# Designs tried in a protein design run: designed miniproteins, single chains, continued (3). Part 100

Each design is a single chain, and the fold is of that chain. pLDDT is the mean over its residues in the fold that is shown.

## One batch from the design tools (miniprotein)

Design m11464
Fold by ESMFold2-Fast:
Structure m11464 (fold): chain A 78 residues (1-78)
Amino acid sequence: MVERTQELLDAIEKQIEILEKSDSPKEVQLRELDNLLSEVEALRDHVEAHLSGETKEELLARLEQNEKRIEELKKKLE
């Protein structure tokens, strides 16, 4: 479970990097960012329900950081 959650987090982080550098239409970028937020929320629920200890705290901190990063990108796009 932990390894899969980390792989999904890595994939989300890479997609955020792609969107930060993207010149795609604003509407497309906003849709992709909303999809990423949904993925972050789903992973947070999974981590809260199934993990414990330092690993849980680390993954929750990464999820919070990614959520903030996505929110900042949405603000830049207006």
Scores: mean pLDDT 81

Design m11465
Fold by ESMFold2-Fast:
Structure m11465 (fold): chain A 64 residues (1-64)
Amino acid sequence: MEEEAKKTADELLAIYRRDPEVFRDAVRTLARVGSPIVELAIKYLEQKDPEAARLAREAFEEAR
């Protein structure tokens, strides 16, 4: 799960850099599925890019 969360954070960061709207959609989809990995991925994303992590938390909250 740890390695999977880091990989997910890297993938989300790549999406964020290309298209923030698609990034928000991806986070909302993961949140709706109820995957615990998304919360851990956001924690790792915060270490790499705090702004991307903030948008991810916002999208995650919208899906709940």
Scores: mean pLDDT 80

Design m11466
Fold by ESMFold2-Fast:
Structure m11466 (fold): chain A 69 residues (1-69)
Amino acid sequence: AIASLQAQIAALQAKRAAIDKQIADLMRKATMGIDQAANIQRMNQLMQEGTALQDQIAALQAQIAALKA
């Protein structure tokens, strides 16, 4: 059902928003000189996770578009 796909998209968007907030916090700490290497490494890992979530969201949106056609 489209409603189920929309619920999945909403859950993935919430996870993406949480990751974006963590990246922003880590970047702030890195610019302040706090554990720069570790914070930059973690930020890069979270950026990869965010990209994967965005790809999943796009795939689900495409499924909804196909079902509406």
Scores: mean pLDDT 83

Design m11467
Fold by ESMFold2-Fast:
Structure m11467 (fold): chain A 92 residues (1-92)
Amino acid sequence: SEARRKAAEELRNLLENEAPLEEIYRAGLRLGHHMDEEEQKEALEAIEITKKRLEEYKKKVGENELSKRYEAALKGIEEGIKLAEAGEALPA
């Protein structure tokens, strides 16, 4: 959807501009909530890969503001997906 595209662009811009963690988290929530079932599956797979890379980054460099921003984004997206999935669980 256009709402999903705009949410993805907003999240990317917030990450690039080192925005506050709360703003990044909320943008992640919007992005995840606007995903359809197919997009949710792809996003969850990408999140698992990104989490592994983030863990490797933290082992090499330590926890810093960059790692915290990415963790906020991933948490937001996952929680947004859960909210969307809960809505979709209603019988047709």
Scores: mean pLDDT 80

Design m11468
Fold by ESMFold2-Fast:
Structure m11468 (fold): chain A 81 residues (1-81)
Amino acid sequence: SLDDLLEELERLLEEYVRMVKEKAPEEEINKILERAMELAREAARLAGDEASLDILERSRNSPLDKQSTTLGWVHARLRAA
């Protein structure tokens, strides 16, 4: 469900923040963020939110911290709907 996807996205974003703080290997951080991007796209698609899909696509080639910010924005937006 959409709620299940948003809950898992929130958990991945919390894990990302923790991994960055603990200076985890960059490869592991990248994998968490890639999974978060996949879940965010699926959630936005299920919600029919074109604005979220657009910003996710535009941030795909951005630095990881900027991608994380976009993911947090999408999570908050979709959860508020």
Scores: mean pLDDT 84

Design m11469
Fold by ESMFold2-Fast:
Structure m11469 (fold): chain A 90 residues (1-90)
Amino acid sequence: MRVIRVDVGGEPLDDTPISEEQLREGGARLGLEAARLMEAEGADAVELTGIPAELADAVAAGIEAAGLRVEARVRNPDGTATLLVRRRAA
């Protein structure tokens, strides 16, 4: 399986308290970008790293709501999370 790594933790998301709807929408956009990367690079999955761990569940829900699959979610000791995202195949 070809996997592309994308580090999203280099730029913090807005520090303003964000609603779950806004986080879901942001996750959906991130999922669509991952899908574009998978098509452009011919990869089967994208590994998103550096997501703030407290936002990871809402971001993952947004990705899944956009019709993509979050195959794995890992919380890291540094306060970030890693998500393995695949296209919703078939």
Scores: mean pLDDT 69

Design m11470
Fold by ESMFold2-Fast:
Structure m11470 (fold): chain A 68 residues (1-68)
Amino acid sequence: SREEERIRYQAIQQLSDREQTVIRMLLADPNISNKLIADTLGVSVPTASRLRTRALRKLAELVAQLRA
């Protein structure tokens, strides 16, 4: 729905620039490798993995808060 798109947009805007980039990459390809994320951002694979986990957790928490 338009409301769910709005909530997602607002949640994404509260993330850091790097976290927003990771989320946009995941929205384009949910099966994207941590290696491709790392190469795209110019970071190590462990750093990309931590960014992915953190961004997804923050996004879920922000979406839940906006729906309350």
Scores: mean pLDDT 86

Design m11471
Fold by ESMFold2-Fast:
Structure m11471 (fold): chain A 62 residues (1-62)
Amino acid sequence: GELEIKKEAASLAASGAAEVLTGEPAVGEAVEVDGSKAIVVAKTKKGTLTFEIVNGEFTLIK
């Protein structure tokens, strides 16, 4: 079976990743979720980070 990405789980994971990378509080928001693929934006006071999640792998694209 294919892993389904939940919008809430993707948003939470992205906010955590952004907080580790920037050292600032982050708010993650999934903008697109399709099966095992997602685009998630994490907003911090230092800027916005965009992640692509494919088959459980995170890639920073912005």
Scores: mean pLDDT 72

Design m11472
Fold by ESMFold2-Fast:
Structure m11472 (fold): chain A 70 residues (1-70)
Amino acid sequence: STARDPALEARGRELLEKARQAMEAGNTEEVDRLFDEIGRLLNEAQAAGADSTVDRIAAEAEKLVEEYRA
């Protein structure tokens, strides 16, 4: 499925931006909380059949995690 949910994509990108800012600030508690919220959003998007939104947000989250681990 290539279905998109633009509202969920916008929410996902907002959470990713907040996670990036928390990561840059060294706030590990906030990073963990935001990634939990991103995980819940991905579950909601997947349940709604917004597979393209899931793929997009998951890919951006994976890139951010890779940067955080490096």
Scores: mean pLDDT 83

Design m11473
Fold by ESMFold2-Fast:
Structure m11473 (fold): chain A 76 residues (1-76)
Amino acid sequence: MSLDEIFREEAEDAIKGVRGSLENARKAVEKGDVQTADNYLVAAYVLLSLIPEDHPEREELVKEIKEVGAEIDKAR
């Protein structure tokens, strides 16, 4: 296994993690649990930091994070 393969797997796992965290954050907002939603949003930002800046999906993930963040702010 090469370093490129390891980095690819880490990026793919991080992308799935970001999307999963954002889904859980939205679910928490629907339940009125703003604190849990905020915790998932923080987790999404941490996982985003593991994704290379030049990754083609990164811009979409940043947009999704901002959208979820706005939803949480409206629920505060």
Scores: mean pLDDT 79

Design m11474
Fold by ESMFold2-Fast:
Structure m11474 (fold): chain A 63 residues (1-63)
Amino acid sequence: GEAVREAILASGAEEVGAAAVGAAVYDETGSKEHALRALRAALERGPVLSREEAAEVAYEQSG
């Protein structure tokens, strides 16, 4: 949860792709299920998210 959020916020990126949010959650959790849920949640906001939105989705979906 918190580690993915901090990593995204620290990246300095203005925008984060929905696929990148899913990949970040997979990297933290090792869980395909969590990564897929994160990708779906990110896509509900759009194909590209703000850094803050991406961090929020990653935090919520990483468990």
Scores: mean pLDDT 82

Design m11475
Fold by ESMFold2-Fast:
Structure m11475 (fold): chain A 92 residues (1-92)
Amino acid sequence: MMEKIKKLIEEVKKDETLYKVLMALYTARENGNDSVSKSGLADALGLSQSTVSRAIKKLEELGLVKIDEKTKLVSLTELGEKVAEELKKEEE
């Protein structure tokens, strides 16, 4: 598990957009919002919806987020929470 988490941290660190989207989801969850829309993420981060959609797809491929099929809302997986927590510790 720890070696897998370290590899995921490095993959997210390589891409500023993946980092911003993952950390925005983590912050939302800490504030009681377990899931958020792609448009809400785009607005919060000052990014286009297409940019956020590409980042979400990559994070889903990495197993860090999931998308609800009916609502299209995005949420962190347990693995995504662990990766975000470690990233937050490294960035203060």
Scores: mean pLDDT 81

Design m11476
Fold by ESMFold2-Fast:
Structure m11476 (fold): chain A 89 residues (1-89)
Amino acid sequence: MAAQLAQAQQLYQQGQELLQYFLDTVRRLGTYNERLSLEEAEEIRNAPLRAAQLFQQTADTFRSLGLDDLAAQAQALADQALALYLLPG
């Protein structure tokens, strides 16, 4: 149980860091007129999807531990991250 909780918290933090990295990079590109390599562009495009996957794993783990409120919060973040993946033009 303690190890599963610690793992879920770590995945949650990694998801948050990926979302922040995505948002900061998008803002920086718009502000400084920077251009990305094809590899960097693909990494940034996929960052919200990776964050959504991490939040989904976190939600599943919290639910298995009976932490329904935390699972709902992680699920909401997974849904938000997936929406960002579907919206970048």
Scores: mean pLDDT 79

Design m11477
Fold by ESMFold2-Fast:
Order: sequence, then structure tokens, then C-alpha cells
Structure m11477 (fold): chain A 85 residues (1-85)
Amino acid sequence: SSAAAQAERERKVAQRRELLIQYLMEVEGLSEEDARALVEALEAGAALARAGAEAAEVVEAVRAELRKRGAEGALRLLERLLAQE
């Protein structure tokens, strides 16, 4: 059924999200709260990009979400990654 297919997709998305959160905590040294905030902000940014937003708008939306959540560690990581380009 379509509902079963959707549940399977949602499960795989949730699993990938948790793996990314674990990576950010273990490799990048983020707290769980900051890692989760970064993943959620990036998901929102990806949705904005799919809707046709420019890269600069996507980046500012991610920054704004991280500031709103007080995710200082995630914001520092984002700025470090952006500075490497």
C-alpha cells in the first residue's frame, strides 16, 4: 500500500538522520542538541533549494534557524565549512 511505502521511506529518512547526528557528535564534537539542530536546519535549507532559492538565501536560512535555536556549536561548524570555499 502507499501508506506502507511512505512509512518505509520515513523510517529510512529517520535512520539516515540519526546516523548523521551520530557522525556530527563523534567526529565534529557537537552536542546532541546542536547536531540535531544542524540536521533539521539543513533539511529546511534543502527544501528551500528544491523550491528554487539561490545558494546565498539557503545559507542565510540555515544560519537564521541555528541562531533561533541557540545552536552555537552548529553555527560555528557551518561558518568553518563555508570559510573553506
Scores: mean pLDDT 83

Design m11478
Fold by ESMFold2-Fast:
Structure m11478 (fold): chain A 72 residues (1-72)
Amino acid sequence: MAPEVQKIIKEKEELEKKWNDLMKALRESEEARKKVNSPGMPPIDFEKIAQEIQDLEDKAKEKEKEIKELAE
C-alpha cells in the first residue's frame, strides 16, 4: 500500500475516533443531566456539538472517497 493511502486511512481513523469521543461525551452529558438537577454543571452547547459531529462525518466521507479513488 502506498504511504499516501496509509496516511489518509490514519486520518480517517482519527476522525472516527473524534466522532466516537464526541458521541460518548454527548451520551454521558445527557445521562448526567437526567440523573441530577445540578446548577453547578456547565451548559451543554448542543448546536455546537451537532455542528462538530456533522463536520467530522463530512470529513470522514471525504477521506473514504479518497481511499476508494486511490485503491480503485
Scores: mean pLDDT 69

Design m11479
Fold by ESMFold2-Fast:
Parts: structure tokens; C-alpha cells; sequence
Structure m11479 (fold): chain A 78 residues (1-78)
């Protein structure tokens, strides 16, 4: 939906500039009770899903940023 797309864009703008340490903390906060590796996998998947939705709406540059963020999060998996 348009509302979901607007939410995805806002979330990406807020989170794209987070440090590696802040991304690790974000994963822990969003997925409490999971091992860190699993929490980071879930967070990376979330950004890949955002990238797919952005691509579906022709927002190719924003989709690339979301995909790069997912790849960066995956690189943090222990």
C-alpha cells in the first residue's frame, strides 16, 4: 500500500546512517530473546523486503540503499 511504502522510506531515511554498533543494538531491540546472529538475519531480511517493495514502485535508488544496508547488516553476523 502507499502507506506501507511511505513508512518504508521514512524508516530507511532514519536508519541508513546508523553505525554498525547501532545496527547491532537495533537488532537486539527488535528481536529480543533471539541469538544475535538470528536477530541480525531477521533485520537484514526486513531491509531486503523493503528493497523489493521500493523496486516494485520504481524507487530504484532507495531500493539500492536498502539492499546495501541489508548486506552491511549481514556482514555483522558473527
Amino acid sequence: SKEALEHDIKLLEEEKDLSDEELVELARQRFPGFPLAVALQFLARHYREIAERLEEHGLLEEAKVARELAERIESLIP
Scores: mean pLDDT 86

Design m11480
Fold by ESMFold2-Fast:
Structure m11480 (fold): chain A 77 residues (1-77)
Amino acid sequence: SSKEKLKKANEELIEKILEIEEESKKNNLSFEELEKRIKEEVKKIIEKYKLSEEEKKLVEEQVELYIENLKKRREEE
């Protein structure tokens, strides 16, 4: 079902974002590069799981908030 797809999509997306953040820290990636990689992964997950417009909006909103928080944290360094 689409609900099961959304759950799986969210699980994979969270895992990928954590991997990207860890790689950013160990390889000293810029915030711009981090944000780019996260956004590209979001796009791939949405396409991979064929999320509905409503599901896509929920995922994108959650990711946008996460990126905003990461940006604020890095700007306060």
Scores: mean pLDDT 81

Design m11481
Fold by ESMFold2-Fast:
Parts: C-alpha cells; sequence; structure tokens
Structure m11481 (fold): chain A 70 residues (1-70)
C-alpha cells in the first residue's frame, strides 16, 4: 500500500525511496516538468541500485536520459 511505502521511505529503505522517486517522476512527467521528472528518475535509479534491483535502476536511468534529450 502507499501507506506502507511511505512508512518504509521514512525508515530509509532504499527500495521504498526508489519506488517513491519513480512515482514522483511519473507524476512530474505527466505535468510536463521533464527536467524535474528526469531528476526524480535519476534518484530512483540510484536507490534501486542500492536495493540490488539493477533492472529497475537501469530502466529509471534510461527514462531520465530520454527526457533530458528532448
Amino acid sequence: SDEELRKRNREGDPYAIGVSSEKAGKELEKKGDLETAASSYQMASSYYKKAGNDKKAQEMQQKADQLLKQ
């Protein structure tokens, strides 16, 4: 749940911070704030990597790179 995710984020769980940063990136992208969305995806990539989820980390980095190339 989003409540559980917010709790884990406050506790410094890297995976939870990654998920929260990815959600923020998607929201900002929908609003057209592409530079801030890219920064959120870069943060998500870093925290997914810290959590050992290399696939999600790579996906988030690719999203950030795509947004910055527009």
Scores: mean pLDDT 84

Design m11482
Fold by ESMFold2-Fast:
Structure m11482 (fold): chain A 70 residues (1-70)
Amino acid sequence: MTIRNLVLRHPDPEKAKKAAEEAAKELGLEASIRTSGDTVVVHLYGASDEQTQKVIDKLREQGVEAEYPG
């Protein structure tokens, strides 16, 4: 199974986490989301690059910056 990793940056990590949960659910993706200090890490299970990009786009609409290292 392919795992896609995103690192989220936002002044409020709880808002970033909720935005990621909602985006993954809306796209029908299984996700594991963890907060470590001010950093939120998202693991998307079985997501395509296109689906991962849609998650990033939805996060940016909510002011959450997402970094996708590949």
Scores: mean pLDDT 80

Design m11483
Fold by ESMFold2-Fast:
Structure m11483 (fold): chain A 87 residues (1-87)
Amino acid sequence: SLDEKLEEAERLAERLLAEIKRLRLSREQATMAIKTAVREFAEKYKIPQEKLDELLAAIDAAYAAGLSPEEMVRLTLERVKAVLEEL
């Protein structure tokens, strides 16, 4: 259901934030971890390739804009939620 997908996205974001903080990941390392998590989430929930490509591009744009790892995770979560609402 949509609610289950939203809950999993929120739990993934919480786990990413905890990992980034615990391991003191750089912005580059955090970006790679976020992209990996988004790809795995997209595969599990059958998110269309076009939407996955848009999500990955948004993560790259956030990195280029100088956002912190925490800000990148937050922005990515909001975009994933928006994609799930459109499916």
Scores: mean pLDDT 88

Design m11484
Fold by ESMFold2-Fast:
Structure m11484 (fold): chain A 66 residues (1-66)
Amino acid sequence: TERHSVINRYASRAVDAALAGDREKAQEYIDQLERELRRLGASDEEVEGARQAIQTQVDLALAEAE
């Protein structure tokens, strides 16, 4: 689905940035994901769920980078 493609694209970029130790860039990709999901007509609940899941992955990747 289009939403899955968007989630995978921005999630991968956010995690890659986090593994490189770039907190700001990782958050930028999460913010871009939220905007793109909203453009695709995702509900607030869907956006929040996706953001939360990816934020958890980013936080773990940032901890690993340190």
Scores: mean pLDDT 82

Design m11485
Fold by ESMFold2-Fast:
Structure m11485 (fold): chain A 80 residues (1-80)
Amino acid sequence: SKNKELAEKLEELKKKYEKELTPEQLKKFDEVIDKIKNENASLSEAASMFMELVNEVGNENPELALEIDEEFRKILAEVS
């Protein structure tokens, strides 16, 4: 399913940035992935939840938020 592919790609994205993200941001990453895995979120809802996380990262590190946003948009293009 698209949700399974999206969740797997987001787990890879989390691992790529795990040393740059705070423990709180990593927990939010896990929450987004878990909602997607449980198929309780549409692709649009998943994107919205992830954009909120990116916005929170951007409040402290706008350059990191931009990089994560670009990688997420690539993932969405691959899954969509």
Scores: mean pLDDT 80

Design m11486
Fold by ESMFold2-Fast:
Parts: C-alpha cells; sequence; structure tokens
Structure m11486 (fold): chain A 100 residues (1-100)
C-alpha cells in the first residue's frame, strides 16, 4: 500500500469513527446534521486521494483541516461535544500529515 493509500485509509477510519460519535451525542441537532455532512465530504475527499502523490495528499489533508476549522469557527452554536470531536479529528489528521 502506498503512503497516500495508507493515509487515505486512516483518515476514512477516523472519519467513520467520528461520524458514529457525532450520531451518538447530537446526530438529530442542526449542528450535528451539518457536522455529519462535513464528515461525509471528508470521506469522499479521502477516497479521491488514494491515487495522488504524497505532496498532493498533504495538500488535500491540509484543505480538510482548514475546512473543518472554518466550519467550527462559523458554527458558534455548536455544542462543546461536537466541537471537541471535530478538534480531536483535526489533531489526528495533522499526525497523519506528519507521517507522510
Amino acid sequence: MSPSEKASEEVIKLAEETRERVREVEGGSEAGQLALLLIEEVIKLAKEMKKKSVEETKKALQKMIDGIRRFVAETPEMSPAIRELLEEFIKRVEEIVKKL
């Protein structure tokens, strides 16, 4: 498996785990539903990066991080639970980027 494929699989797994946790805490709220849509887009982007170069994968992951940070900043009504889940996801994705 290439480094980009490994990174893709790790991000997909983390996103799926984060999605289930969002559903458990606030899946029925408006902020929860928006977070779930964001996570689905992250999974889609992660699948697309499997065939990319390491440098393109780093850029894609940074775009994901920036997008999630923007979503958190633009959703001040978001519960602390959802915010903490998204911030932990960002931290773990940053660790994946460092390994590439």
Scores: mean pLDDT 82

Design m11487
Fold by ESMFold2-Fast:
Structure m11487 (fold): chain A 91 residues (1-91)
Amino acid sequence: MSEEEKKALEERYKKEGDEVIKRLNDIASQAESLGDTELAKEANDAAKKIRESGRDGVGEARGQADYFEQKLAELQAEHDRLVKEIEELLK
């Protein structure tokens, strides 16, 4: 592999890592806002693991981010449902 190819690969892994860390931090913040402190902790722990293990953890963490985003979507849907129910009761 040329030095240019190595540099391009390093930049790609850094971008992928930064993207996943951002996603995990966003998930953690939203989960905390919805009261799911366990999901928030898992997302923060996953982001920390990427920072500590570098590129080797990125693939696994992407899978975890996808899973956490699905859980967050369920929490958001439940929250929205409850808010709507409360609004109807207050009318």
Scores: mean pLDDT 76

Design m11488
Fold by ESMFold2-Fast:
Structure m11488 (fold): chain A 58 residues (1-58)
Amino acid sequence: TKEELEFKYLVYEMSYSSSLFISEKSKSKNPELSKQNQENADYLKKVMEELKKKIDEM
């Protein structure tokens, strides 16, 4: 249902924000962790965009 997809979007948004936060905070002391979290955030952004399209088409 639309509500289930909206809730799933919220969960991905929380994960996305967390990954961006870790990426920013680790840039100077752990560049590898920063890069991994940025890549995860980029991936989640794509998933969220696809999910948003599905919600908007409902």
Scores: mean pLDDT 83

Design m11489
Fold by ESMFold2-Fast:
Structure m11489 (fold): chain A 83 residues (1-83)
Amino acid sequence: SGTQQLLQTIQQTLDQLRQQAQDILNSSTDERARQLAQEALRLLDEAEKLLEEVSQNDVADGEKVLKQLQELLQQAQALLEQA
């Protein structure tokens, strides 16, 4: 279904952004960049929890949860772009 393809895309984006944040924390000595990466990781942890809910539950509110997931990923990406 289209929902399964979207969930796979969300998981891939989440994994990529998490790796980017970890790379910043491992390589950067800039405190601002480190703080932005840490905040991005918090948003990504929230996104992972919502993704697990959508994957396990009957999708009556799935559209709302998918929108929240996309918003969290967009916020995390914006923080990492500033880092």
Scores: mean pLDDT 82

Design m11490
Fold by ESMFold2-Fast:
Structure m11490 (fold): chain A 75 residues (1-75)
Amino acid sequence: MTLEDEIERARKILAEEGFSKEEADALIEAVLKGEVTQKVLDIILRRARRVLGASEAELEAIREAYLARLAEARA
């Protein structure tokens, strides 16, 4: 499996899951750059709220855990 095959597969999966083209492209670009960005976090939280019905407390816990892991990876 090549990087291009992975990108095409990811794009198809994201489209099937109801992500917009802009959201899918932003997520794929972040993954390719090794960037964990606020945009990636916002996409994850938006999906958790809309699709899974996550509470505001659950969304905040996810955000805090994600940011903590990012800070730890830089140490």
Scores: mean pLDDT 65

Design m11491
Fold by ESMFold2-Fast:
Structure m11491 (fold): chain A 70 residues (1-70)
Amino acid sequence: MTELIEQYSAIDKNNHLHSVILMRRGGELVAIYRVLDENGNLLEQKEASGEEKAKEFFEQTKKLIEERKK
């Protein structure tokens, strides 16, 4: 079972969609960051797993997205 805990998304000045999601996947906490271009192509993907690492990655990545938003 996958449970969505929190997510944040914003578009940057280059029209790239930045998205970070924090979810529980089979009892493990996972944070996933993706960047898509204006055509929906995946430009970047990063992931962190584990209770502390996923939370830290999510919060740091959310701030990074907020700094880069249009």
Scores: mean pLDDT 83

Design m11492
Fold by ESMFold2-Fast:
Structure m11492 (fold): chain A 65 residues (1-65)
Amino acid sequence: MILTEEQARRIAEELKRRLGLSDTTAEVIAKELTGLTTEEAKEVLIKGFGISEEEANEIIERALE
């Protein structure tokens, strides 16, 4: 599944909340995640932000609702 702009924004807002990121950083993340597959987005969360595989799956699945 390819992430929509809305889904990417939801993921970025959740990361902002969990990691204490700035609004600017969250907007950059949302743009980077838009158009990625769920697997590619999971890789970005794990390698880019140090999110565990379990937490990355949870965040992505919730954003797809």
Scores: mean pLDDT 82

Design m11493
Fold by ESMFold2-Fast:
Structure m11493 (fold): chain A 65 residues (1-65)
Amino acid sequence: MSKEEKIAYLERKIKRLESLITFLENQLAVAESAGQTDLANQLRSQIDELRTELEKLKAEYEKLK
């Protein structure tokens, strides 16, 4: 995989993860407002995992640039 191909891949993956995190954050706000504690806790865990993955991808992207 070329450097340019890897950069493009990471950019697309980062953007998709950012969109997914935003979507899940909106779902979390709704679950919290509705008192859906189990769902809210599950969503928080998923958001935390995705944020960790996003940070790793951003770090890899910055090193490649």
Scores: mean pLDDT 86

Design m11494
Fold by ESMFold2-Fast:
Formats: C-alpha cells, structure tokens, sequence
Structure m11494 (fold): chain A 85 residues (1-85)
C-alpha cells in the first residue's frame, strides 16, 4: 500500500518534469529482479537530481537515518521533491 502510493506520486512527478524515460528505467530495474522498494528509491534519487542536487543530498541523510521508518523516509523525500518544484 505505501509503495503503491509512492510509485503513483513519483510517476506523476516524472510526467510533470517530462522525464518519462525514468519510469521506463524503473520498470527495467523491476524486470532485472530489483525489489520495488529499491527501484522506487532509485527513481526518487534520479528525480531529485533532476529537480535540485541539494534534494538528492538530503535523500542520502534520510536513507541513512536509523530513527526514520521506511514510510517516514519516503514521506520526507516526496515532501522535499514537491517543495523544490
């Protein structure tokens, strides 16, 4: 349920940024056997790099914060992406 919501938001953002090629890359990662969680983390990082390199840097801190749940990490990531638009 969480991952489906994250996927919907990231796909919407990729379309808004005219980077639908990143959605195709996400689907290729799934085909290669990556977990949906890891494929979404890669998609989010690539979108952050397109929007603002400083947002991509913050993703590194969120992903490595032991006090954040997976849900909190993706919520912070999505908030930062939206705020950078």
Amino acid sequence: MLLNKVKTELVSLAKKLKREDLIEEYNKFLTKGLSEQRALEILALELADVVDKKVADRFFFYLHDPNLSLEDKFNYILKDLKNSL
Scores: mean pLDDT 80

Design m11495
Fold by ESMFold2-Fast:
Structure m11495 (fold): chain A 85 residues (1-85)
Amino acid sequence: SAAEEEENAKRLDEIIAEMESIEKDVQKVLETSEDVELRNLAAALLVSHRELVEMKDAGKVPSKSVLEQHEKLLEEMKKRIEELK
């Protein structure tokens, strides 16, 4: 529905903005962390961000399930970054 598409478009913008807000912390993990699992998570988040930006630039609104997958990855990264502080 148009309402679902509008809500998903808003969520897409919010996810991109949150990913960009932690970009410096994500880059620091990739450059300095000895934790292979954490570096893999950081690399996956950068790929996720690129995919979402490319979808937005193409005028494509992802499905709720796709947005939820990206949000889950973002939440896991935010949690891991907080644990390092």
Scores: mean pLDDT 88

Design m11496
Fold by ESMFold2-Fast:
Structure m11496 (fold): chain A 85 residues (1-85)
Amino acid sequence: AEKMKEEAEKFFNQLLLNAKSMIAMGFPEKEAIERVTAGLAVWMRRKGIPGVDEVRDLMLEGIREGKSVEEVIELALEKVFEIID
């Protein structure tokens, strides 16, 4: 469990950096989140972590509510930790 949580933290840090990079390049926050959410779904499926649809929906809903990219990625990480436990 702890090793998987450590891998998740590292992967989510990469997602945040990728999202920030896309926004710096002129992409809308919604498109940045859609792209990193797709990458997260692939990673979760490869690791056998369930709840891909729930995590995706949380991220997309967060952006619709006006949450920042950082807040949305943090909420997704917290949800993944709940699933891994």
Scores: mean pLDDT 84

Design m11497
Fold by ESMFold2-Fast:
Structure m11497 (fold): chain A 62 residues (1-62)
Amino acid sequence: MTTVEKLTNIITTDLKKYLTPEQLASLTPYDVKAIADYYTAITGLSVVDANNAVNNAIAAVK
């Protein structure tokens, strides 16, 4: 299991707790970047890995 896969599972769980399905469907690229920047700041992972994990998590919750 990769670091990105572990982070994807965490973000998927968080998104389901804090956002409605309508909010998830309306996320813009700016929102995705803001979420990725947040997880980069709290985890210390690279921006690329955080962005990949966020994109994978959003795809998983739709």
Scores: mean pLDDT 79

Design m11498
Fold by ESMFold2-Fast:
Structure m11498 (fold): chain A 104 residues (1-104)
Amino acid sequence: SRAEELVRRILAAPSAIEQIDILMDAIRAGISSEQLEEVARMLDDDDAVAAIEEARAAGESDRMIALFGAIVMMSRLAERMGAVAEGSRHIGELMDPLIAELIA
């Protein structure tokens, strides 16, 4: 149900920025890699599914698996909306402080 609700919110969002914000809020709220994989499959995002499976096979933490999948998914959503440059800038602005916290 959480994955289905997220997909509905993403598809209803009028811009790539709003779609990215919805995914980042889910990551901050502690969405599991399993729930994010369900979202990726419902969005037909094979690249995000592959990123999740590869991170899991590499022995990454649940949070890092979810984060890798979300980054790929956000990039694909920006591509679908024709907003690659704007989406990439926004993702970078959101990810820089989060990555700094994870690496520190």
Scores: mean pLDDT 82

Design m11499
Fold by ESMFold2-Fast:
Structure m11499 (fold): chain A 87 residues (1-87)
Amino acid sequence: SMVDEILARVLALLGEARGRILEEGVTEEIVAELRAFADEVARHDPAVGAALRALTDRLQRARSEAEIDALVRETMLRIEALHRERR
């Protein structure tokens, strides 16, 4: 499903970005990549795109691995809820 594909892409990209953030900090490159992805998704689904943009902005302010994990989980639950409303 589209939600499964978006969720898989979000998890893969965030997993990669998480590793880079832990090693390099939140760089301008990582933020630009995440924002570009959110904008791409927003062209197909504005609500999901907005959730991904909010996640990207909050990740810039995250200070711990636990906070990053919580932000990802909150975003996953939001995307799943948006999909259920489209029945």
Scores: mean pLDDT 73

